# Designed miniproteins, single chains, continued (3): the designs that were tried, part 107

Each design is a single chain, and the fold is of that chain. pLDDT is the mean over its residues in the fold that is shown.

## One batch from the design tools (miniprotein)

Design m11960
Fold by ESMFold2-Fast:
Structure m11960 (fold): chain A 89 residues (1-89)
Amino acid sequence: MKEKEIELKMLKARVGEGISDEEYLELFRKYAKELGFDDETIERLIEGVRALLKNERYLSDEEVELVSKIDPLLAGISLIKRAVDELGK
């Protein structure tokens, strides 16, 4: 299935040494388009993912649902980071 192939490619990119955050975001954009996301939704998700990668904010519940279709590991990381911060307060 196309979704599983994309998930595996995104996982490999995240585990691979030397890929930058911007290279990752370009792969995310490419695969989101392949899955049929509209340009407005893609740009919104890219903003959220960029902020998450910079530790500026976590993904919203809506963003987690949409991002999980492209990179479920990244969506899970956002949920874990949010939970850890809530426990640390």
Scores: mean pLDDT 75

Design m11961
Fold by ESMFold2-Fast:
Structure m11961 (fold): chain A 102 residues (1-102)
Amino acid sequence: MLVMEPEEVEVDVGGEVVLEEIADEDIGNKIEWLKQKPGKEPELLIKNANELVPGVRERFEGFGEGKKYQLVIKNLLPEDTAVYIGRDMLTGDKASSKLTVK
């Protein structure tokens, strides 16, 4: 089972946000991070906890191991307003956070 902290957050343009995903068991870095905008397909950002997908902006960084994983988004833009999803790559279990950039 996965939980996301915070579940909802508002941040100013140019700021930074850290989204933390907490697992009840060690998931061996088999975490992926996705971005979903209203009416759009989910976009893969990070795989294997820290591998940036080709074409994704370097403002997105993945960290963590064991039971705790972080998505860091730097230099926030209004276009970063989305639901961010952390997903266990083996089980498909997921948790999400709603980010609003103002």
Scores: mean pLDDT 85

Design m11962
Fold by ESMFold2-Fast:
Structure m11962 (fold): chain A 57 residues (1-57)
Amino acid sequence: APSEEQLKEIKELQEEEIELSVKELEAIVNKDEEKVEEYRKKLEEVREKLEKLQKEM
């Protein structure tokens, strides 16, 4: 079973993914191409961390 620390980290990363996804959508609506690219890069990093943690559980 995952530890409480692992579950907390996963929850924090999932919340960060949701927040970044919302920010990406806002940037798309505002046609801010630089912000869209920035948030997509951050989303990729968060998703890679989530995948790694979930795979180690």
Scores: mean pLDDT 82

Design m11964
Fold by ESMFold2-Fast:
Structure m11964 (fold): chain A 63 residues (1-63)
Amino acid sequence: HHMKSASGEEINEILKAIEEAIKNGDKEKLAEEYEKLAQAYRNNGIDPEVAEYLEAKAEELKK
């Protein structure tokens, strides 16, 4: 893989953490992982709309 695909590995790890948090019903952990995913998307210029949505979801889960 190229260095360009390193962000894909990071995103995959975050997605696994999100799945685990959902299975455990851990809303606080889920919020943290959504924020990490949103930041990874923004840093890689991937779907800014999705990043914004994930940030909003994370904020809602913390309340």
Scores: mean pLDDT 76

Design m11965
Fold by ESMFold2-Fast:
Structure m11965 (fold): chain A 62 residues (1-62)
Amino acid sequence: SLEEALAGLSPEQREAVRKIADALLVIGDRLPEILSLIREGKYEEADKLAKQAVEEARKLME
């Protein structure tokens, strides 16, 4: 489980994992819409949404 994986980590490492998990959740939440746009041939819109998701995730890791 995630809790067992975190048990051996320092407090600083656990905080880093939480930030990374939050960032991944933002990307994962946007992924279905990005894939839908790609299936529709809307590559420019998909690229813009992907860049927005990455930027949101980056800010959460600061």
Scores: mean pLDDT 78

Design m11966
Fold by ESMFold2-Fast:
Structure m11966 (fold): chain A 90 residues (1-90)
Amino acid sequence: TDEEALELAREALEDARIALELAREAVEGEPTLAKAIAAALRASGAEFLAELVFRKFPDASEEARELAEEALRLAREARELALEALKKVK
């Protein structure tokens, strides 16, 4: 169960990192609807997975919780940037 929590938290963190990279590219470069949407959807998915760690594994290890908290932080940052990119789409 803790191994499942750790795996889920690691997946959430990786998805959050990818979402943040996509969101930054969308804001810094030429923002397209496709790039902005891709970043927003990935960020939302990462946020959901991170929240799921807290919801389904309340007894998860400190390591799993820390990874999930970091994933949630990065996913929220990515979502905010993706929404900014959406506002700049022509």
Scores: mean pLDDT 84

Design m11967
Fold by ESMFold2-Fast:
Structure m11967 (fold): chain A 72 residues (1-72)
Amino acid sequence: MDPKELFEKGKKAYENGDYQKAVEYFEEAIKLDPDSPYAPEAYRLLSRAYQKLGDVEKAREWAEKAAAHRRA
């Protein structure tokens, strides 16, 4: 499946408040193409979605990845 389509589905799920679906799509997209131009945005949205789901450890992990990619 196209990583760009997965990122777009993840963004839509996140905007609709379906955080569980959003993390599934974003993790799949990153798994297929971790160096994608969409990856930094996906890391940021993953950290937010996990925070909404109450998984503070995963939220922190993805936030750190997002910061590294944005500043690298």
Scores: mean pLDDT 79

Design m11968
Fold by ESMFold2-Fast:
Structure m11968 (fold): chain A 71 residues (1-71)
Amino acid sequence: LSQEQQDEMTVALIAMLVNLAKQLAEKGELEEAEEMVEKARELAAKSSPKAQKEAEPLIKEAEEFIRKAKA
């Protein structure tokens, strides 16, 4: 895989993880939701700067969603 293909796949995987986290949070499974966000952050940290920049707003949105679900 080229670097650009790897970046695209990484961002897609992160998007899947954050969407799953939001679904878990809606069901009240907050610990599982936080685990999915943590996995997304770990994946982003191991990726290129470009992938990290694209992933950051997705991860922040999921973190805020979980935070509001806890309230």
Scores: mean pLDDT 83

Design m11969
Fold by ESMFold2-Fast:
Structure m11969 (fold): chain A 81 residues (1-81)
Amino acid sequence: AAEQAALEARRAERRKRLDEFLKTNPNITDEQKMLLEMSDLLTELRRGAHPEVKERLKQLLEKYVPDPEALEDGIAEIDRL
């Protein structure tokens, strides 16, 4: 419980910083936004393997990657993390 609460607080801080970056850079494309969010989630996963982060990565991958074969490979790699 306490560990999960601390993780959520860190995610909120990073999301705030990402939102501020996006407001400062309004010309950034949706593809670049997805890459930034993916990078942030991967950084979070490296600090501690949490099932919630894996699910968020899968959702982001499903939204970003329309190719079924590439999507399947990506999901398999996330499950290996």
Scores: mean pLDDT 70

Design m11970
Fold by ESMFold2-Fast:
Structure m11970 (fold): chain A 89 residues (1-89)
Amino acid sequence: SLESAIKQLAEAIKEYGLGRVSQALNEAIDELAPRHLQGRLKIAAAEALQMLQNGESVEDVVNRIKSLLTPEQIELLTKAIAKALEKLK
């Protein structure tokens, strides 16, 4: 789920740092998303990462992503987060 992915993303930022996590997530978006959606997903991802870095709750980050993206785009972002986490291992 998106909530589970965002929780894991918050833990990854603490372990690997924001820059490394941002790079892995952008690479995963480029690999998984159609070209015309890559920019939109990267913008949503950057905002989510910034909110997590600022200490915002997982619930607030999830609600913000849901306000920015369609359900299909949320599914793509969730898959991209999972792939990014695999790249960091």
Scores: mean pLDDT 89

Design m11971
Fold by ESMFold2-Fast:
Structure m11971 (fold): chain A 71 residues (1-71)
Amino acid sequence: SSEERRAQEEALRVVEGLAEQLGKDPKVKPLAEETVRYVRELVERGVPLEELAREGEKRLKETYEKALEAS
């Protein structure tokens, strides 16, 4: 539905905003950009919001763990 698509686009905008903040750290910027690309691909594929949230959370956790290892 148009509501679901709007919600998916809003979720993508939130992720883009978070990635912009995280990307202020040069060590984290590439990982943040990869996370945005991944979430954008899920939105383009029309993945349900529940699956988008689950996959997004998993990717953010992996990105955070890698950032800690790189520090």
Scores: mean pLDDT 74

Design m11972
Fold by ESMFold2-Fast:
Structure m11972 (fold): chain A 68 residues (1-68)
Amino acid sequence: SSMQEKLEALRAQIRAVFDDARANGWSQAEVTQRILALIDQAVAQGIPVETVLDLIQQVGDEVHAKLA
């Protein structure tokens, strides 16, 4: 598995967390727990934490822009 494949999978997982949070009315605490779990998993797979955080910000901005 390439780094590009890992980043694509991570982007999809982050997007799914935000989509599920909206659909199910998750609390901020639940969203935070899910995102922290994704950060831990991604870092364990060798993705730099700064890259993970940047990707979370990008996906979050995309989701919020679609709702504005």
Scores: mean pLDDT 83

Design m11973
Fold by ESMFold2-Fast:
Structure m11973 (fold): chain A 57 residues (1-57)
Amino acid sequence: MSEEDVELLRKAGEALRAGDGETAARLAREVIERSTDPGAIAAAQMALREAERLYGV
């Protein structure tokens, strides 16, 4: 997992905790679109599903 992937996933997690589902979903999608790491993509997909579940985005 790249340093950029880690940073984007960290920010997505912070957005989820802050109640900003739109930002969390956007950051998660950015990881899915840019990353070739299966672990990063899986983590981003989980964050996206959580944002959709909690905030309807």
Scores: mean pLDDT 83

Design m11974
Fold by ESMFold2-Fast:
Structure m11974 (fold): chain A 73 residues (1-73)
Amino acid sequence: SKEEIVKELREKAESLGEKVADIRAAIEKGFQEILEAPDDEEMAKILRKLADYAESQGLTELAEYLREKADEL
């Protein structure tokens, strides 16, 4: 479910600790967009967009995790 995906993403983000703290607002906005996505296609696009953003911030592990979740849809 979307709720399970967001829960897993939050747990992964928390495991990265301080690395995510400064960009938390952007990540939380992305989680909200996932919950509001009308279908799996739009959710995959949001996940890939978040992955690109995470990678630009040096969060390679989070980016890889987000891309894996998008590929599962």
Scores: mean pLDDT 78

Design m11975
Fold by ESMFold2-Fast:
Structure m11975 (fold): chain A 115 residues (1-115)
Amino acid sequence: SKPVIELHFEGPEEKRKEATEEAIKAAEEAYKNNEILKIHVKITDANGVVREIHIEISLEEKKVTITLSVDGLPPSTYTVTLPSLEELKNLLRALIAGEAEEDWYLEVDGEVPRA
């Protein structure tokens, strides 16, 4: 069986940056060792609204699957072609820390991102 790195984080909004740093470290290890990475982040705000992010990265299948959910809304799932490590780090910052970077782009259904 191939080794799998699993990261689970649950916490309040103020811990988003810590969760992002842990996710980036896990991604660096997975890319270095050609391992499957599974990330589950659950953030609860002061009003009890829960946001969940599931990311599965398969280096062998060259794909990333992202599922986003917010309390009271239907989940959204995206499958994209495996990005570079730096592009993935930017994606993790955007999704987990809530910091969108102007230089990253995610296309639905795994088509090549628009340049």
Scores: mean pLDDT 73

Design m11976
Fold by ESMFold2-Fast:
Structure m11976 (fold): chain A 111 residues (1-111)
Amino acid sequence: SEEVKELIKRAIELAREGLKALERLIEAVKKGDVLTAVGEAIRVIGIIIELERIARELEKLGDDESAKLILEIAEALRKALKYALKGDIEKAKEYLKKAKELLKKLEELAK
């Protein structure tokens, strides 16, 4: 249970960082700041990989519900990243909102 709690806490922290990185990426894309956009995109990719790793570890520990939510957050972040890099800001914001809603559900499980 303690190991599960620490993994969920780390996933919440990573998801929050991913959301901030995506918000900075969207702003950089709007401004034509290619170097900042690339840096934030790399950060989001790293966060997605770590979230997927945490989800696999939670599945091994028998917490399929948290693992599923974390994978859904990772997918929403991946979709937001894809659309942000294409310059589709409206679609990027749609998936950013979905990731925020999924994160709230994960935070509720952590209480």
Scores: mean pLDDT 91

Design m11977
Fold by ESMFold2-Fast:
Structure m11977 (fold): chain A 62 residues (1-62)
Amino acid sequence: SKKKEEEAKQLLEQAESAQKTTDTKVQQLLDEGREDSAQQVRQAGDQYVQSLNQQAQDILDS
């Protein structure tokens, strides 16, 4: 349905925004020499992006 497509699109846009935010924060932490913190932020951010992409796919498949 059109509504499901729009909901999925919003989740995909959130995933793109979250990826960009994660990339920026990881780079800032690496520039500060905070490699362990950068790794934690990368893992959390990648997991969140994956979750949003999965939610979008689940909506489209429903």
Scores: mean pLDDT 88

Design m11978
Fold by ESMFold2-Fast:
Structure m11978 (fold): chain A 66 residues (1-66)
Amino acid sequence: MVTEKEITAAMGEIYYGLGLLLYEKKKDPEAAAELFRKAAKLYEEAGDKEGAERARAELEKAEAAA
């Protein structure tokens, strides 16, 4: 029912959400960058191009702020 790629994409969404929380609410860009980097990798492994692009965009912002 759920494929391994779907599970991998869901993990990417979890890391992406945590990255947003750290970046926007906790103001921790270094920790946020770590999570966005993991999210982007997981989305790429899952073939989720839109998710990977979103995570990479947030990663670039977090790295610039760190």
Scores: mean pLDDT 80

Design m11979
Fold by ESMFold2-Fast:
Structure m11979 (fold): chain A 58 residues (1-58)
Amino acid sequence: MEEIKKKLKELQPDLSDEEIELMVKKAIELAGEEEVKKWLEAIFDPSKDGQALRDKIL
């Protein structure tokens, strides 16, 4: 949970901690913690593909 919240805060620094916590809980309910973690790892991939994903989300 904490690592997932930290990574989301890096992507959306303007969101409050409460908003990030709600987003994480909702994502885990829908897809499971393992899937959410994989998705965040893909976004933070240092490859060009990871950069493209970050640009689309931000």
Scores: mean pLDDT 67

Design m11980
Fold by ESMFold2-Fast:
Structure m11980 (fold): chain A 65 residues (1-65)
Amino acid sequence: SEAEARAAELLREARRALEAGDAETALKYWQQAVEEAKKVEDAGMRAALVAGAQEGIALARQLLA
């Protein structure tokens, strides 16, 4: 689905931002990934993408504290 592809792209962009040392930008991408993942119709895929994005949000918040 478009939402699934967009969520996956946002997860990849978040990881790239984090690897570049930009936790603030990574946090924004992971927050957007949660919103796109919520639009995924397949419940299993939606849950997996949301969980991955929320794990990223928790990591980025720790780095920004």
Scores: mean pLDDT 88

Design m11981
Fold by ESMFold2-Fast:
Structure m11981 (fold): chain A 68 residues (1-68)
Amino acid sequence: MELEEALRKALEAGALSPEQVERVLRAVEEGKIGPGDRKLLAVADEHLESEITREAREEVERRIKERE
């Protein structure tokens, strides 16, 4: 939810394309987040600079580490 909100706001700002947003959401759902997906999340964070964006990014990072 929070991650999706951050990505949608970046899309509205024109920082991310619809294809990039869909790619990141799919990667998060599958737990297969690569360096490219992390860069897209960083772009979303830059636009919001909010607690919601930070929490979404931390959730993604935790999910990656838990799969080790």
Scores: mean pLDDT 68

Design m11982
Fold by ESMFold2-Fast:
Structure m11982 (fold): chain A 68 residues (1-68)
Amino acid sequence: SRAEVLARLHAMRAEAEERLSPEQVAAFERRLAAVEAELGAARTDEEFAAAVRRAEELLAEIERAIAA
């Protein structure tokens, strides 16, 4: 659901703020804001599915950056 995706993005953002450099956080924060906006603006099931895919890609990138 949208709420579950947003909750995971929010949790990952908090973890990134704790573990990554300010520069890395700033870069991810811009992309997080864009994905959150896309999730909120989705008018069709197809647009929502596309926004969810982008969110999952970003989550994977942030998780990998934290693990490195």
Scores: mean pLDDT 82

Design m11983
Fold by ESMFold2-Fast:
Structure m11983 (fold): chain A 85 residues (1-85)
Amino acid sequence: MNVWESLSEEQKEELVNIALERVNNRLSRSLVEAILKYALDNVDRDGKPTLTDEEVEALAKGLPVLLDAPPFTEEDIKRIREILS
């Protein structure tokens, strides 16, 4: 099961909103959602139901680069960890 597809609609909306707060005016909501889905769908879970702290940290560092956005804040990373754990 893909990480993105395992999330509730509320969790997906929260992740999209966190990313939108950090993106440049050049990215739409739908493009942000597509980038997040692409990034999370490519995470190999090896049958495990949750991401490790190291995998969450790697995603939090990689997502701003994919989004052409400033780095996430400590609060953003904490929220992402809570959603993905």
Scores: mean pLDDT 71

Design m11984
Fold by ESMFold2-Fast:
Formats: C-alpha cells, structure tokens, sequence
Structure m11984 (fold): chain A 81 residues (1-81)
C-alpha cells in the first residue's frame, strides 16, 4: 500500500504552498509509517524533511524533535547492516 508515498506527495504540495506546519505533519506521519515497516533510512529522510518544514514554520521545538527521530532511525538502519 502506497500510504507513506501519498502522504509525502501531499506534504510536497503543502510545502510548495507555504503551508509548512501541515507539510511537516505529513512528513512526520510518513516517517512513522516507514519506521513501522522497518524502512529506517526512508523514515530518517522523512523526519529530516519534517524538521526542515517545522523550522520554516517557526516551530523550533518540533523541528528539534524531528531531528532526534531522524538520528534514532539512522542509528537503527546502521545496526541492521
């Protein structure tokens, strides 16, 4: 099921419209789906995109939390080698 890909597409559309907080929420949701699927590198990429969008929205706290989630997913991906 392309649920994560559809959320990413929606996030990209929202970001292009300057709706950064909504875009960040969709990227974060896509990252959580990839984490549940064991796709930790893709999850990390989505959390980094969420962090960038939160930062553009002025939401520094959620940007920092998304970066922490990205770092965790990257570490899990390294251990699954």
Amino acid sequence: MKKAEELIKKADELESQGRYKEAANYYDQAGKIYDKEGKFELAAEMYERAATSYDKAGDEVNAALALIRAAISKKVAEREK
Scores: mean pLDDT 85

Design m11985
Fold by ESMFold2-Fast:
Structure m11985 (fold): chain A 78 residues (1-78)
Amino acid sequence: EEEEKREKKEKRLELEEEIEEGLLLMIDSIEKIAKKSLEKLPPEERKKELEKLKEEVKRIKELIKKSLEEVKKEIEKE
């Protein structure tokens, strides 16, 4: 009945939240590793690559959030 449906929906939303959090943490970890590797570059190249990395990370995070927001909306409508 309706109580079971709410519990199932809440569990699915919790899973999507955990997936989103996990993916964002993975991206943060990758960014940290990449920044450490870029320390080996000359200062001018390092600055350019850091800006490129920052933009790519921002783009990926926005795509992840947007995709998961759409999935969560569909779960809420069910």
Scores: mean pLDDT 78

Design m11986
Fold by ESMFold2-Fast:
Structure m11986 (fold): chain A 72 residues (1-72)
Amino acid sequence: MPIDEKEINEAMLLMAESVGKIAIERNPSESTRLDSESLVLLVKAAGSEDPEEAERLREEAERLRRKAEELE
């Protein structure tokens, strides 16, 4: 079971935001932005206590990832 869910979620969000920010600065393409958004959504889904919210966030992340692939 999770020991400190809020602390883990906050650390993961900070990491995802940092990675996304660096990626966008280095390569400010639409595909890079979509990939960064999908990563943040996946982290939010992993930290969500609500399975319904987690599923919705994962679905959104997958859609953004697919759009990023299409923009290759």
Scores: mean pLDDT 74

Design m11987
Fold by ESMFold2-Fast:
Structure m11987 (fold): chain A 81 residues (1-81)
Amino acid sequence: MEEFLKKLEEAEKELKKIIKEAEKKKLPKEIIEEAEKLIKEIKELKEQILNRKISPEEAVKRGEELLKRVKEIKKKFEKVS
């Protein structure tokens, strides 16, 4: 679980970098809004894991979905930047 939490933290850092670069490059607000929404969902999942409110299996499944969405935003960002 600790290693999985580290993956979520790295994804959060990547999204924050995307927001900073998008603001600097004056990219469409939609990319920034989508990245901010994902950061919020990752933070909520991390809190559920830390508070033992979610099973490890459910946490991994939900986290994999979030990580997939992070990869999709990264691809969209790369095409615009």
Scores: mean pLDDT 79

Design m11988
Fold by ESMFold2-Fast:
Structure m11988 (fold): chain A 63 residues (1-63)
Amino acid sequence: SQEELDYINKKLAEYVEALEKGDLEKKKKIVQEIIDYLKNVKKDKERAEEFEKGVKEEEELRK
């Protein structure tokens, strides 16, 4: 849905901004918000797992 896309896009923009600023606490909070939204609101565990995996891979690349 458009509302879902708007929500995810807003959170991803916040995530990227937190990542560029090095705000690890805010980054973790945003990641958890997206995961919680996908798991609990959308009941889409597969998308939540893929998102979590992508975040971990990006964190390893930026170490």
Scores: mean pLDDT 75

Design m11989
Fold by ESMFold2-Fast:
Structure m11989 (fold): chain A 92 residues (1-92)
Amino acid sequence: APSEAEIELEIAVAMVRMVLALTKRYGSEELRRRLTPPLEEMIRAAEAADAEAVRRATEEAVRAAREAGDEGTARLIERAGRRVLEAVEALA
C-alpha cells in the first residue's frame, strides 16, 4: 500500500492540476498565459520530489495570479503549494 506521505502528495498534486484545469476553462487569456507554465512546473517539481523547485514555482504562480488581479486563485495556489511542499519534505 502507498504510504500516507505518498497519498498526501497525490492529493496535493491533484489540487494543483484542478487549479490548472479551472484556469484553462474559466481564466482569461492573460491568466492562462501567465499561470500555465508555473502551475505545470509545480506538478513536474512535485513528481521529481524537488522541494526547492516546488517553492520557486509556487512563488511564481502566486505572483502571476496577483499581477492578473486574481487574489482568490493566488490563495488557492499558496495552499496547494504548501501541501505539495509538506508532502515532498515528508518523503525525504
Scores: mean pLDDT 87

Design m11990
Fold by ESMFold2-Fast:
Structure m11990 (fold): chain A 70 residues (1-70)
Amino acid sequence: VEEIAEELREALKNGDYDKAVELFKKLQELARTQPEAVRAALQRIDAEYPEQFKKVYDKLIKEEVEKILK
Protein backbone atom coordinates (compact mmCIF):
# COMPACT_ATOMS: atom_id res chain seq x y z
CA VAL A 1 0.00 0.00 0.00
CA GLU A 2 2.68 2.53 1.02
CA GLU A 3 4.72 1.93 -2.17
CA ILE A 4 1.67 2.50 -4.41
CA ALA A 5 0.65 5.52 -2.29
CA GLU A 6 4.09 7.10 -2.73
CA GLU A 7 3.92 6.54 -6.50
CA LEU A 8 0.49 8.22 -6.50
CA ARG A 9 1.90 11.18 -4.52
CA GLU A 10 4.74 11.55 -7.04
CA ALA A 11 2.33 11.32 -10.00
CA LEU A 12 0.16 14.08 -8.48
CA LYS A 13 3.24 16.22 -7.79
CA ASN A 14 4.26 15.87 -11.46
CA GLY A 15 0.71 16.47 -12.81
CA ASP A 16 0.59 12.97 -14.33
CA TYR A 17 -3.15 12.45 -13.81
CA ASP A 18 -3.43 9.44 -16.13
CA LYS A 19 -0.85 7.58 -14.03
CA ALA A 20 -2.52 8.87 -10.85
CA VAL A 21 -5.89 7.41 -11.97
CA GLU A 22 -4.31 3.98 -12.59
CA LEU A 23 -2.52 4.06 -9.22
CA PHE A 24 -5.76 5.10 -7.48
CA LYS A 25 -7.56 2.12 -9.05
CA LYS A 26 -4.78 -0.15 -7.77
CA LEU A 27 -5.22 1.28 -4.26
CA GLN A 28 -8.98 0.57 -4.51
CA GLU A 29 -8.17 -3.09 -5.26
CA LEU A 30 -5.81 -3.16 -2.26
CA ALA A 31 -8.62 -1.72 -0.11
CA ARG A 32 -10.35 -5.13 -0.41
CA THR A 33 -7.59 -6.66 1.78
CA GLN A 34 -6.06 -3.60 3.53
CA PRO A 35 -8.90 -1.02 3.86
CA GLU A 36 -7.45 0.84 6.88
CA ALA A 37 -3.99 1.23 5.31
CA VAL A 38 -5.47 2.47 2.01
CA ARG A 39 -7.77 4.92 3.82
CA ALA A 40 -4.87 6.36 5.86
CA ALA A 41 -2.68 6.73 2.74
CA LEU A 42 -5.45 8.43 0.71
CA GLN A 43 -6.28 10.84 3.56
CA ARG A 44 -2.60 11.82 3.78
CA ILE A 45 -2.36 12.42 0.01
CA ASP A 46 -5.65 14.40 -0.07
CA ALA A 47 -4.33 16.63 2.73
CA GLU A 48 -1.06 17.29 0.84
CA TYR A 49 -2.43 17.66 -2.73
CA PRO A 50 -6.19 18.38 -2.37
CA GLU A 51 -6.71 20.05 -5.79
CA GLN A 52 -4.75 17.39 -7.68
CA PHE A 53 -6.52 14.59 -5.78
CA LYS A 54 -9.89 16.16 -6.67
CA LYS A 55 -8.96 16.07 -10.39
CA VAL A 56 -8.25 12.33 -10.16
CA TYR A 57 -11.52 11.75 -8.30
CA ASP A 58 -13.50 13.80 -10.84
CA LYS A 59 -12.02 11.70 -13.68
CA LEU A 60 -13.07 8.49 -11.91
CA ILE A 61 -16.62 9.82 -11.33
CA LYS A 62 -16.89 10.83 -15.01
CA GLU A 63 -15.87 7.30 -16.06
CA GLU A 64 -18.50 5.75 -13.76
CA VAL A 65 -21.22 8.17 -14.99
CA GLU A 66 -20.39 7.30 -18.62
CA LYS A 67 -20.81 3.58 -17.81
CA ILE A 68 -24.27 4.26 -16.31
CA LEU A 69 -25.38 6.31 -19.34
CA LYS A 70 -24.34 3.55 -21.77
Scores: mean pLDDT 73

Design m11991
Fold by ESMFold2-Fast:
Structure m11991 (fold): chain A 64 residues (1-64)
Amino acid sequence: SSEEEREKERREIARFIGEALRRIGDILQELLEAERAGDKEKVEEALKRLEEENERILKEIKEL
């Protein structure tokens, strides 16, 4: 039924979002630690990884 298909889609989206948030959270923790340490190079690396992760997430969402 259309309701079962919508529920399956919602579960798949929820799993995808949960995994994406976990990855973003890890990078944000690295960014916070780098900022606290005053490590400009590591801050730039963490920001670059956030940008790359955001692009990957947007690409995957378009495929859902």
Scores: mean pLDDT 82

Design m11992
Fold by ESMFold2-Fast:
Structure m11992 (fold): chain A 60 residues (1-60)
Amino acid sequence: LDEAAATLAPLPNTQRVAVVKAAMEGDEEKAYEIARQAGLSDEQARRVTEAAKRIADEAN
C-alpha cells in the first residue's frame, strides 16, 4: 500500500488521479499512456500502472 503510493508520487497530482481512475475502469493501457506522457520511462510507467491496479483492486 505505502509502496504503491510511493511509486505514484513522481506523477503530478492530476495525473496520479487519472492513472488510478483508468486502473479502476480496468484500462491498464490508458494508465500506462498517462504515465508515459507525464515523462516516465517505459519501466517506470509499467510500475506505476501495476501500482495503480493494486490500489484499484484494494478499493474493490
Scores: mean pLDDT 76

Design m11993
Fold by ESMFold2-Fast:
Structure m11993 (fold): chain A 90 residues (1-90)
Amino acid sequence: SVEELRKEADEAIEKMKSDDPEVILEATRRVIDIINELIEQGHLEEAKEVAEKALDAFYEAMKSPNFDVQLAAAIGAIAAAVILKAIESL
């Protein structure tokens, strides 16, 4: 359901505040999976909202003084930006 996917997305986005680069990368994969599920179900507006929230969280994580966290966040930001552009093309 949309409500369950929204809750899972919020939980994954919250994990992007982690100081562990592996947690950030896993949260990124989870958010991408959720966005794909939303798109498959026809919830394009919700998919855009999740991608935008994730992008904001990654930009915030890129302010970390930890090099590995900055790199993981940058990878996530690129993925979220590409997904947003793809959704806008639909």
Scores: mean pLDDT 84

Design m11994
Fold by ESMFold2-Fast:
Structure m11994 (fold): chain A 119 residues (1-119)
Amino acid sequence: MITLTESGGGTVKEGGSVTLTSKISGDVGTVAIVGWYRQKPGQPKEFVASIDMYTGEVSYHPDVAGRATISYDKSKNTVTLNLNDLKVEDTAVYYDYAIDLGDLGKVYWGEGVQLTVLG
């Protein structure tokens, strides 16, 4: 069993940058994937970015490709998402998630952090 602790978000100006972090606790060695989804006002949740915890392979949604960097620090059990060149359209609640192969591939969801981008 794992616990996700998300931090970051807040209010930033358009063209700025934000860092979101996910701290993973518990049975980290069985976690295969960590990433983020976001939910914009009045829209369904959409994929943002992910990292394969075993290979370091990364994936990005086209809307953030070239502006996003996801990385994993094994010494801290922390996954970090940096979003640069922020747009008003990046305003959303950001949810970290993890896929735990030790728990039958169960998807764990964080509680979400609000990012507000002011134009």
Scores: mean pLDDT 87

Design m11995
Fold by ESMFold2-Fast:
Structure m11995 (fold): chain A 68 residues (1-68)
Amino acid sequence: AMPPLSLAELRALFDLMRRERVPPEVARAVLTGLIERSGLSPEERARALAELDRLVAEWEAEVARQRA
């Protein structure tokens, strides 16, 4: 069976929050909470958190480029 939270699902939720203009810090906090409650192994949790950090960093960098 597929895990309840995949990296693809995490990316889809992040993209939805970005489209709804949720601030990056709020999106990070909400999705970190979701990852922590998803019953993932420590290794799967680490991978999900690393992906979330990457997505937030890319979003913050894009906002900075649009302002430059």
Scores: mean pLDDT 77

Design m11996
Fold by ESMFold2-Fast:
Structure m11996 (fold): chain A 66 residues (1-66)
Amino acid sequence: SEEEEKKKVLLEKFRELGFSEEEIEKLKKKSVEDLLNLLEQWLYARSATREEYEKELKELKERLEK
């Protein structure tokens, strides 16, 4: 389903950010919306600039629409 594909994209992004497989297993229990909200918070916290954060969000949203 589209929701399963979106969830895979979000979990892949968490792996790219350095989350362990144990962390990913816990994240699998969350909804797509919860995962997106958590990922946006994480990207905001790690981004050095507003421009970097906005670029990361744009790339994530583009990946979710494919």
Scores: mean pLDDT 79

